Designed miniproteins, single chains, continued (2). Designs and how they scored, part 71

Each design is a single chain, and the fold is of that chain. pLDDT is the mean over its residues in the fold that is shown.

## One batch from the design tools (miniprotein)

Design m6609
Fold by ESMFold2-Fast:
Structure m6609 (fold): chain A 64 residues (1-64)
Amino acid sequence: MIEGPEIERDVELARKVRELLESKGLTPAEASDEDIEFIAKELGVTPEEARRAARLAQILEDIA
């Protein structure tokens, strides 16, 4: 379950994850575990946080 304060951080992280994926020619839906681990290292976050951010980025795109 996502806590309220964490949502704001996740939204900002989702934006950064989307930018990095787009620079590689990928959408969040296409990102593999290897892609997520690469992004996590680039952003200095855990792979789990990067996965959550990628999923959130996809959800935000679908809502918009």
Scores: mean pLDDT 73

Design m6610
Fold by ESMFold2-Fast:
Structure m6610 (fold): chain A 93 residues (1-93)
Amino acid sequence: KVSEEDKERILKAIELKPEALIDFPNPSENPYYQKGVELAAQFKYEEAIEYFKKAIEEDPDNAQAYLHLGIVLRMLERYEEAEEYFEKARELL
């Protein structure tokens, strides 16, 4: 749980640099989330999306999975879908 001011700072930092997720409070230990991150680092965005969705299915409160899913969708130019997941992450933060 973070303040509204911290939510905006985290979201803005991540929107500018995906590496800002490293500074996220309480990094997700979810195995599906970790696999999604590895796939995204290899530019395998569609596969990363599937793993982030699995992470969300196992833990619907995983704000990091929603944030990273939004980032990957933006990299694929799926901007409307990315915005939906960023909004969900904002609700969870």
Scores: mean pLDDT 71

Design m6611
Fold by ESMFold2-Fast:
Structure m6611 (fold): chain A 90 residues (1-90)
Amino acid sequence: MQAQLISAQVQGNQVYITFSHQLLALHTTQDANGTFSGAARTAANSLVGAIARGNNLDIYVNGQLQATINVPAAPAAINLQGNQIIITLN
């Protein structure tokens, strides 16, 4: 079954992005313009991710934009825990 975005919440200096399925290995990239992105596979073989775009985080499932959330600071790190992508802000 395809993974679904459940919630995206800013809590202090962290953003918790929760998906319907457990996440596997996280792959992070930073391009030449400093754009920070993280992508992970789910146990259901869906690709999920978050891409920083100015003060916004764009959240994707299987290449389709699911949500955009405003963040108070630029991402510094992206980590994976269970069914969550956790983004630490500067």
Scores: mean pLDDT 76

Design m6612
Fold by ESMFold2-Fast:
Structure m6612 (fold): chain A 80 residues (1-80)
Amino acid sequence: AFEKAVEEMEKQIEEDLKNAKTEEEKKLLELAREGLEKAKKMKEEEREELLKEALAAAADDPEKAGIRAAGILYKKEKYL
């Protein structure tokens, strides 16, 4: 489940990154991607903290980044 969840989130981030129209979106998606790389070696509690940090970063660009962050959380909940 975890391996599939990480793979799905990585794929989602890569697709969002390809379709990102602004540098701000790309920066947030890159942060999320780096977070998932670290999450591969983390326990569930540390993964949750990593996703909270991604959401905090998304707050700096609330219009589109908020949607991206919500997508990441959706995948986390669905595949945890």
Scores: mean pLDDT 59

Design m6613
Fold by ESMFold2-Fast:
Structure m6613 (fold): chain A 60 residues (1-60)
Amino acid sequence: MLEEIQKAILDFLKSHPDKSFTAKELADFLGVSQSTVSKALNRLEKEGKVEKVGNRYRLA
């Protein structure tokens, strides 16, 4: 489940390469809980696949 959410987040961000999104915004777009998205984003950030700018995330 978490790996599937990570992939969905990356695919979404690749479709919007010049935009940044909060965990809440991504949760609303993907139809999953904000806590699940936050866990996925934390893992993607540690893997160097997304960049955190303030409270927003974008493709690295």
Scores: mean pLDDT 82

Design m6614
Fold by ESMFold2-Fast:
Structure m6614 (fold): chain A 100 residues (1-100)
Amino acid sequence: MKTVEKTIVADKPSYRAQALKAMDEAEEAARKYGKVKLIFNIKTKKVENAPKATDALIEALKRLIERVGPEAIEKVEFKGPKESQKYVDRAKKEAEELLK
């Protein structure tokens, strides 16, 4: 199993492009190693920007699952600042539901 860990800077207008690039790297790892663990670190100075990054990651994750299958993904973990914990927890739950 391969671990893919990526930091997404939510405050940058490129947050969607960052999420897509992270999932492209996850797809390469899933195809090469058969199974991956994904860790996404959300970096933000404004709590209201965190859901933009987590929503973009969840949408990209849905597309990844369609391409490689849920069995290729061992676990998806989201981490972020304390003030953004509500959005991080929601993203974790949504990812867990997608993998079932």
Scores: mean pLDDT 86

Design m6615
Fold by ESMFold2-Fast:
Structure m6615 (fold): chain A 114 residues (1-114)
Amino acid sequence: SAREHLERALEHLEKGLEALKKGDAESALEHAREALRHLEEAMREAGIDDLEIQINLGMARLVIGVADIVGPSEKLAKQALILAAEALIRLAEKVGDRELAERARKLLEEIKKL
């Protein structure tokens, strides 16, 4: 279900933040990639066609693609996690899951403080 994909995206973003706190940019980027996959599936299953979400998902994909070419960095990992978290917040709001949206906003603020 879309909700299950959003929950899995949040779990991967939480793990990505933990990896980034430890200086593990490679693991943080892998978790961002998994979160992105779940967000794209959630958007498809929910039938949502929101341009802002599409832009954030596309930008996250580009950041991850750049990291695959030039190597992982904390800056690229942080940027990918922020873009994925912003997409998660908006998707959670669109499906009416206020609790998930609030959890995602709290996570986004923690990522931004790094």
Scores: mean pLDDT 91

Design m6616
Fold by ESMFold2-Fast:
Structure m6616 (fold): chain A 67 residues (1-67)
Amino acid sequence: MKISDKEVTEALALMYVGLGNILKSKGDLEGAIEEYEKALELLKEADAPQELIDEVEEEIAKLKKEL
């Protein structure tokens, strides 16, 4: 199995999405936004599916509206 740099970057991005979800569930909206923004940067770098990028962007927008 050949693990590409993009696959590693996408996996790291998904970890940041998971951290953002945990922080959001705890009410740390600022922390959640920071982790989702890191995930978004990595997803774009990895050429991740647009559907996944849109989902993260939508979550960031929702959280920023709550601040």
Scores: mean pLDDT 81

Design m6617
Fold by ESMFold2-Fast:
Structure m6617 (fold): chain A 70 residues (1-70)
Amino acid sequence: MPLSEDEQIAAVLIAEEEHPGELVLSPEEQEEVERLRAKAEADPEAAAKAVEEFKKKLKELAEKAAELEK
């Protein structure tokens, strides 16, 4: 199940915010990230909302995964 464009934008922004410079990407993935970043810069409020929604979703998934490991 591929991520939606909003989820991809959110994932890129979260990764850059929390771990700047730690994204190891192929050249094709780097071009896609650059495209998504440009869209986020064009509409920063929509990007911020996407990040907030995705962070909540990731937190819930992480908490569920942690419960499975006990």
Scores: mean pLDDT 70

Design m6618
Fold by ESMFold2-Fast:
Structure m6618 (fold): chain A 58 residues (1-58)
Amino acid sequence: MSNEELLKKIAEKAGISKETASRKIEEFAEMAGVSKEEILREMGKYSVEEAANLIRGM
């Protein structure tokens, strides 16, 4: 699954736009001192439902 496909599925499950999900991940990545791509890679290890819950908590 591509990062774009993963982001879209997570955003849909979380009930937010893909743009909002992308922004939340960028903000979290900056705060954590890592890249947005690294956060997406870590989220890819979870189910879409678990990843959506993580986004809601950001």
Scores: mean pLDDT 78

Design m6619
Fold by ESMFold2-Fast:
Structure m6619 (fold): chain A 79 residues (1-79)
Amino acid sequence: SAADDALIAETEKQLEELLKKMKDGEKYTFTAVVPRDRAERLAEAMKKAAEKAGADVNISIEYEGDTARITATVTKKKK
């Protein structure tokens, strides 16, 4: 959808700026808390953004009542 495409584009832009600050092979882990029904969609957007930005991402989702904790580890590829 247009909203999903916009989320992917914004996530890609933020990820590209993060990668510029990282060294090749470096890993960065961040955590976000989102509504439960949003977690799967955000995780998919992050995976697609990482693919476009040329990075690896590992994502875990932990459910806490009406919210979900998303933990993402981004790895900057060499070269």
Scores: mean pLDDT 79

Design m6620
Fold by ESMFold2-Fast:
Structure m6620 (fold): chain A 79 residues (1-79)
Amino acid sequence: MEKKKKEEEEKKKKEIEIEADIQLAMLRMQRFVFNDQEVADLGEQLIALQVQLAFSKPEDQPALQAQIAAVQAQLQKLA
């Protein structure tokens, strides 16, 4: 059972890291093209919080989800 748990965690970690890298690359391109530093900074915070949420314990998830929701609300307000 331990071996199966490690393989599932490693797969999830890889998928999250790839997704975060793609999102960061897109966000950096948007920043350079539009010079929208505030949107880029909020987007980087959102990606960092989503990565933390993926590696967090269940008891820490509600606090991280609240922070993610706050950053998303700020991004929507700027759109």
Scores: mean pLDDT 72

Design m6621
Fold by ESMFold2-Fast:
Structure m6621 (fold): chain A 65 residues (1-65)
Amino acid sequence: GPVVVTMATLPATLGLGLAREAARLSGGELRQVSDTVYEAVGPTVRVTVTLEGDTAVVTAESIRD
């Protein structure tokens, strides 16, 4: 099943940059899902960025099996 990992909790600008980099490395692209949520879906990984005030939480979900 998918493995979910929190990659970082950073200032929003850095968090968005990290998520974009993670999406690039996974062959995906970062897209805005809502005002506070961004997602990137690659072939084996999903990266989600959630904005909380001036902070971003970056989470990666991957398929290992």
Scores: mean pLDDT 70

Design m6622
Fold by ESMFold2-Fast:
Structure m6622 (fold): chain A 60 residues (1-60)
Amino acid sequence: SMSRRESAEQAARDVALLVLEEGMSEEFAEEIMGHIARQLGLPKEEVLELYRKKLKELKE
């Protein structure tokens, strides 16, 4: 079983890859991450920061 934070980190990675590899808009990605934050009961800004960090780390 994953913690809520580990679930958020995995989702952040998956969504960042959709932006970089599949052409998902960053605006739509942030909406998805906001929804995931609500579902997991985590602060939206914390989950958005995880996503933005992962996106930067994965950029070529």
Scores: mean pLDDT 84

Design m6623
Fold by ESMFold2-Fast:
Structure m6623 (fold): chain A 72 residues (1-72)
Amino acid sequence: MAKRLSKENFELVRKIVEEEAKELGIDDLEVLDALEEDGVLNFRVRTRAAPAKLNQVINRADERARKLGIKG
C-alpha cells in the first residue's frame, strides 16, 4: 500500500532530491510528490533531464534518505 510521507519527511526528501539533481547538472527538477510503498520511496518528479540522469538522481536520493532514517 502506498503511504504518503509526513510533511517533514517530504520536505527532507525534496531537499535531498533537489541537491542530488543539482550535483548532476539538473536545474529544472521539481519534486511533485513522494510516497513510501513496501519499504521503497517512490517520487513523482518533473524535469526535462534524460532518463539516465534522472535515474542517478533518484538512486542517490534514496540512499541518502535511507541513511537519514526517513520512513513513510
Scores: mean pLDDT 76

Design m6624
Fold by ESMFold2-Fast:
Structure m6624 (fold): chain A 70 residues (1-70)
Amino acid sequence: GMSREELEEKLKELKKELKETEEEVKKLEKELEEKGEDASTELVARYVGTTLRKIGLEFEIELLEKKLAE
């Protein structure tokens, strides 16, 4: 299994990626709000894809935090 050090390092990397992904989601939300009806299919697809990535990262972080708390 993963060592505590490996889990802590992975958690740090995932938290950094989550922060970057949250910033991208906020940027895309603002672009969608500004564009309204004129929002491209590509912009909508990027927003959906980035939001799903954020959810996946939050789930992985929660699992790793639970393992570190054991």
Scores: mean pLDDT 84

Design m6625
Fold by ESMFold2-Fast:
Structure m6625 (fold): chain A 56 residues (1-56)
Amino acid sequence: MTVPVGEWLREQGFVDGEASPATVAGVVALQAANGLAPDGLVGPAARELLLNGVPA
């Protein structure tokens, strides 16, 4: 399943509708560094990286 970063953060309880653009940029940079499509969408691989490399 692939969801936008904002939706994924809502599922984790970290957003109330005002997610920082810097947070999205950080996720995109992490995706690019790991060879994933840097689109800010959280699929299974990106979700694993976010849980292990970025505070969720």
Scores: mean pLDDT 62

Design m6626
Fold by ESMFold2-Fast:
Structure m6626 (fold): chain A 113 residues (1-113)
Amino acid sequence: MEEKIREAVEKALEALRAGRRSVTYAISDDVVLTASLIEDGTAHVAGGYNAATGTVSPLAEKAKIRVHLAFRRTADGRLELVRVSATGDTPEDIEKARKLAELVEKYARELLE
């Protein structure tokens, strides 16, 4: 599980650095990671839904647990982690989401070095 979480975070950071504004990756059948760039109140991402583009990821619709990494781009082109959030469909999924968010944040911070 942890290796798949790290790989999903790594791929998400690579995609954002390559110019994507939002990406969603499946960690498992029930768990997805979404990473997005946010700009001054114009982009909201919940799971795989991006309000600025009006798109929903099919992976996020099927997932029971959704972890979201929100980044901004600094003036020198680096990614800065703004927010980590997670949602679950049941009380058990919410507790799992909280623990997954902690691991995702850890790997994101390590990979931003």
Scores: mean pLDDT 71

Design m6627
Fold by ESMFold2-Fast:
Structure m6627 (fold): chain A 55 residues (1-55)
Amino acid sequence: SKKEKIKKLVEELTKNSDDPVKSQELGKEIGKLAKEELEKDSSKVSLGGTTSDPP
């Protein structure tokens, strides 16, 4: 259902591009939901919740 929310927020963002304040709010919400969704997709296997350090 997060994918649906992200899609709706993107639609709102494109329709309200004239409102910079609203666009920033929508952008933040989209970013938050997108990050959560991406984390879910990248961690389809069982994870401890921590991330590995870079090389």
Scores: mean pLDDT 70

Design m6628
Fold by ESMFold2-Fast:
Structure m6628 (fold): chain A 63 residues (1-63)
Amino acid sequence: KPSREEVIEWLMEKYGLSRKEAELVVEFIELGFSVEQLVQATKVLGIKLTKSQASEAKRLYES
């Protein structure tokens, strides 16, 4: 299972998110957000994350 820091670094490297944006995505996953909730939350915050990318991030964190 990847560490929290490994998932943050992966999001920054693969999707070009800032550290703050990657940390927020991981926090939402830790709070139990669904893929749909992640997409909605990131859209409100101006973070560009597709449904496919949100699904991949959640899967990686939960593996």
Scores: mean pLDDT 83

Design m6629
Fold by ESMFold2-Fast:
Structure m6629 (fold): chain A 62 residues (1-62)
Amino acid sequence: MSKFAAAVTAIAVRAIGLELDGASPEEILEEVRREAERLAKEYGLDAEELLEEALRVAELII
């Protein structure tokens, strides 16, 4: 699996978990944005691209 796909999956799972725990959309967005920034720095990826794809994937599952 690519680093991008792995990072997207991790962020999407985080978003889904927060939604199920009753977190607000604002709280979810703040947490997943922070995680995307961290993974982007770690793997040399784009944080905005990770965030967009992860939220798209999470929405398809929920």
Scores: mean pLDDT 79

Design m6630
Fold by ESMFold2-Fast:
Structure m6630 (fold): chain A 65 residues (1-65)
Amino acid sequence: GRREALIDEAVALAREIIEENKDASTVEQSNLIYERVGGLLRELKAEDAQEATNKIIDIAEEAKA
């Protein structure tokens, strides 16, 4: 549904930003994610936005490893 599609799109976009900007600082990566993904997260209910945010955090930690 729309919820799952928005979460998946937000996560996929965040993954691309992190992978393309691995040499960037954590602050710079966070700013890029906020600018491009923030709009999608605002379309979600708080619980769904939290789920998407948790997945994005996991991806950021995975990319650092």
Scores: mean pLDDT 78

Design m6631
Fold by ESMFold2-Fast:
Structure m6631 (fold): chain A 73 residues (1-73)
Amino acid sequence: SPEEIERRRREEIEEVEEETKKRLKPIMEKLKNAKTREEIIKAIAEALRVVGEEQQRILEIRREARRRLEEAA
């Protein structure tokens, strides 16, 4: 049903967001404890990579949900 497809989409996005939050926590600690410019740059680059991966995964979840909704119509 469309309601189940939308619920699954929401739940999958929430799981990705929570996983990303957990992945960012140690990176933020690295950034907080960084003593050199190089350490700061590396921590920022790692955080940007993690956020980029989250956005890509959310995009794929949304595309799959849209495909399922179109097939159910």
Scores: mean pLDDT 87

Design m6632
Fold by ESMFold2-Fast:
Structure m6632 (fold): chain A 60 residues (1-60)
Amino acid sequence: GPDLAEVLRAIGEILRAIGDILDAELNRDNMSDAQYQAAIDAARAAMAAARARLAALDAT
């Protein structure tokens, strides 16, 4: 079966990325457009990487 530690780590990365998006939205008025875009892009990249890892674990 899949390594439960790796599954939990990937889920934790997704939850952290959601938290980062919420923090960016709450702090939007105190950010430049470039800072906001960088925060959203980083969160999206982290979620995509975690989802790809979960898919790879499910395939094994």
Scores: mean pLDDT 83

Design m6633
Fold by ESMFold2-Fast:
Formats: C-alpha cells, structure tokens, sequence
Structure m6633 (fold): chain A 70 residues (1-70)
C-alpha cells in the first residue's frame, strides 16, 4: 500500500540519519517530500494518523539524542 511505502521510506531515512550518511537538513527535506507525497495520495484519516505517529516517534528519538550532552 502507499502507507507501507511511505513508512518504509521514513524508516530507511531514519537509519541513514543515525548512521551519519545524511545530514539533519537533508533528512528534514526528505521527510517533507514524504509528507507531500502522503497528502497527494489522499490517505485516510487512520493512515495519516499512523504516518504522523511514526514521524513523531522518530522526531522524539532525534530530540532525545540532541538533548543528551552528546
């Protein structure tokens, strides 16, 4: 499904960011592209909620890492 495709892309971007293969700026740009793709795909409210929850969880993990002294 389109939802599964977008989730897969988010997970891959998260792994690349944690591995240092992409910058935080490039990560944000690509996440915005995925969000736009989801909007254009006319995902259901339930599917949009799932994408938002995954995105929010990833952002929380990034914020925790930033807030840690290193």
Amino acid sequence: SKLDELKKKLEELHKELLAGKISLDEYRKKVNEIAEEGEKAKLSSEELKELKELYDKIIEEINEKILAER
Scores: mean pLDDT 72

Design m6635
Fold by ESMFold2-Fast:
Structure m6635 (fold): chain A 55 residues (1-55)
Amino acid sequence: SEEEKKKIELYKRAIEVLRATLARLQADPNADPEVIALVQDTIKRLEEKLKELEK
């Protein structure tokens, strides 16, 4: 459906932004490891949801 296509696009965009954020945080020696772990978990959850939405 059109709604599912929009959700897939949104999830892909969100994952891309979060991966860029993760790379930035991992490059920062002052970054909170708890925040890094949260971002990693969020990416994993979104990737799992994206797989469920695949046709």
Scores: mean pLDDT 84

Design m6636
Fold by ESMFold2-Fast:
Structure m6636 (fold): chain A 72 residues (1-72)
Amino acid sequence: MEAAERMGEAVAKIDEELGKEAEEAARLALELGVPEEELKEIAERLEENKDDLKGTLEALSELARKILEAME
């Protein structure tokens, strides 16, 4: 669950509660069958955009999109 933990830590640098939500969402994505490599890419984008709220929201939107697609 490395990608989920990394995602939570990256977002927690902006907001700790949002970081917890991001980690939970990433864990849900893994349970729904989203590949860990795809989540790792999103985590890397979040790490790159740690000081940019817009970039962070765009990366979280991609996570939400992957969860939605996995639920279909």
Scores: mean pLDDT 76

Design m6637
Fold by ESMFold2-Fast:
Structure m6637 (fold): chain A 66 residues (1-66)
Amino acid sequence: SLEEKLKKAKTAEELLKIAGEAIKAGDYELAREASERAIEMAKDNPGLKIAAEYQLQEAERLLEEK
């Protein structure tokens, strides 16, 4: 499951992939959590951090709409 993948994720790239899959699955809370962790793990990579911040904003927007 995506929840299990989230718990085992070790990199910002893995977390970004999980966030994208969670959005597609309609699990916006999981997408938010994955994006938040991706931001933390991408501290020294501005490109990944920007991508993670974008995914977080998208997940939060979708949570507000439902």
Scores: mean pLDDT 81

Design m6638
Fold by ESMFold2-Fast:
Structure m6638 (fold): chain A 62 residues (1-62)
Amino acid sequence: SDLSERARELAEEAVRAALEGRGEEAQKLGTMAVSLAQQAGDDELAAEIARRVREALREGGL
């Protein structure tokens, strides 16, 4: 679905921002990505995105 596709795109941006140390941007993008996945009814995708962003933030020093 469009929502799931956008969620994946925002998740990739969030992970990139997190790994580059842009924590505030990463958190905002990650939150939006999770929200879109939830709106699409894809709880597994939402959980996956949350985990990936959290791990990337930790790797980025946050």
Scores: mean pLDDT 86

Design m6639
Fold by ESMFold2-Fast:
Structure m6639 (fold): chain A 77 residues (1-77)
Amino acid sequence: VQEALDHARRAAEAAVKSGNYKAAYHAGQAIQDLLDGDLEGALEHFKRAAEYAEKSGNTEAAEHFRRAQELVEKALA
């Protein structure tokens, strides 16, 4: 959980810096879901954040969101 939170925070910072507020919004929702123990909700929001980051060409943010997604998927298994 903490490692996923750290990746989500870094990704949100990168998204905000690039002006990708849609990716940043979904990252914020995923972080809140992780803090609430909602791993399924967090997973969905990380997927959406990664898609918005990828669409905007923000590869740094997309990589961190995909890493957070992977960690949440592993926690659900």
Scores: mean pLDDT 78

Design m6640
Fold by ESMFold2-Fast:
Structure m6640 (fold): chain A 71 residues (1-71)
Amino acid sequence: MKYTISEEERKRLLEELDAALAEAQANGDTSTVKILQRLRDLARESEDGFDQEVAAALGLMVYGLSKAAAA
C-alpha cells in the first residue's frame, strides 16, 4: 500500500527537508547533508506517494538528525 501524499503535505515535507539541509550545511555535518539530500530526492521522485512505513521512517530519521544536530 502506498501512502498517497497530498500536494500540501509534499510541499511541507520538502520545506522541512530544505530547512534541515540548510542547518546541517551551516553546521558542516557532511553525513547529515548526504542523508537529507537523499530524503529530498525521494520526496521529489514520489509521484504516487510513499509507502506508509517509508513515510514514518523519513519522519523518524529527520527527528533523529535534528536531535543529533542539537547535541
Scores: mean pLDDT 65

Design m6641
Fold by ESMFold2-Fast:
Structure m6641 (fold): chain A 80 residues (1-80)
Amino acid sequence: SVEEELKKLEREGAIAQTVLGILEAARSFLRDLIAKETDPERVAQLEADLAQTDADIGEVRKRLEEIESRIAELKKELEQ
């Protein structure tokens, strides 16, 4: 049913938001480490880790946008 799909998407969205929070905390931590690091080789490795974290954040944000869009569609279906 529309209601069952909505509940499933709301749960998936909550999980994705939790994952996003963890990734954003990791990004903040990596940025702080880069700012304090003086070894160019280690800076390069941390910047690579940051780039991967930014990519992962982008994917989770895209998934959340898709979930939010689908929830909005289903809520409109429930109205009529």
Scores: mean pLDDT 88

Design m6642
Fold by ESMFold2-Fast:
Structure m6642 (fold): chain A 74 residues (1-74)
Amino acid sequence: AAPPAVAREYYVVAKYRERISETEERVTVVVSEDPSIPFVEAESEEEVRKLAEELRAQGVDVRVATSVTEVPAE
């Protein structure tokens, strides 16, 4: 069986946060197992996507996670 990925350490290499409505926020994160990749503050979803594609083209294993959550007013 393939070994489970739960023991792997992931580093955030890019992050972009976007408010899609008054009650919902979308957060897009690019993570990698490589700690030597410098963190990039993304200004758009296109920047996050391009960075992920560039890293994959260089043979770096990266994962893109997008979550939409209801954010109560704090």
Scores: mean pLDDT 71

Design m6643
Fold by ESMFold2-Fast:
Structure m6643 (fold): chain A 65 residues (1-65)
Amino acid sequence: SSMEEEARRIAEEAEREATRHVIEGRYDEALKVLEEAIKRIEGKDEELKKRLERGLQNVKALKAA
């Protein structure tokens, strides 16, 4: 569906942007990007939401290390 395609595009774009921030040591910016993407896809695709939430936890772990 168009909603699933939109959710996937949002998730993949956010993952790429968050990865760039992580590589540059900008963990707070990476967290913000993932949090915004989770809000935008909420109710559209639960599996993509879980994937983004896992990414968020991974960035939090990297920041805490």
Scores: mean pLDDT 87

Design m6644
Fold by ESMFold2-Fast:
Structure m6644 (fold): chain A 58 residues (1-58)
Amino acid sequence: SAAEEAAARAAREAALAAGLSEGTAQTIGWMSKQAVAEGMSAEEAARLGEEAARAAAE
């Protein structure tokens, strides 16, 4: 859905901005997309991905 793609894109962009590899960014984006598919809002799923990116960048 558009919400799934939007959440995945936001999460991937956050991961790349944090200096993570494209592969890690894709994994984080996929996680946010799956969260929306499982019933999470796009905004909550994007936040989840952004938090995962921050944790991975540490």
Scores: mean pLDDT 82

Design m6645
Fold by ESMFold2-Fast:
Parts: C-alpha cells; sequence; structure tokens
Structure m6645 (fold): chain A 58 residues (1-58)
C-alpha cells in the first residue's frame, strides 16, 4: 500500500527530528502531504498515519 509506505516514511522522519516525540500538528502536516501525494482525503490520511504510529511507535 503506497499510502501506508509514504505515511510511515514521513512519520519516521518526524520522530527522528523530534527525538521520539511527535505533536498533533506534525501528524496533521504528514497527513496533508500523504493526501496531496496519494489523492486521498486529509481525514483518511490522518487516520492511517495514527494507525502506523500506534503499530510502530509509541
Amino acid sequence: DEVRKLAGELLEEAVNKGKGVVTEEQLEEIAEKVAEKTGISKEEALKIVKEILKESLS
């Protein structure tokens, strides 16, 4: 799934820059980038980003 791959890559970058901390504003920025690149809605992209965060990062 290209959407999940892109979301995971952007989320990993945000986590590395934030030293393991990601804000809601950063999650929304990632969701906007995923939505623009993949053509899905921002709401759906944000849901996917939050799922990946829960699965891979705490």
Scores: mean pLDDT 76

Design m6646
Fold by ESMFold2-Fast:
Structure m6646 (fold): chain A 70 residues (1-70)
Amino acid sequence: HMEEVERLTRELFRLLAEAKKYGQEALDEVMKTAYDTMLEALKNGQSPVDALRKAIEAARKKLEEIKKKS
């Protein structure tokens, strides 16, 4: 559903914006984690929406790791 994709995309961009506050390396790490997770989910037959959800969860987890190291 279009509304769901928009909501998830907005959530992902919010996580990226927060990661940017911790520096370029933090942004790059969170982006790479989201990208790799989404590609893996798509390769494993998950829908684009489910792949995006997994990417957001992985990005959130990576951001929390970065926060704890800061």
Scores: mean pLDDT 83

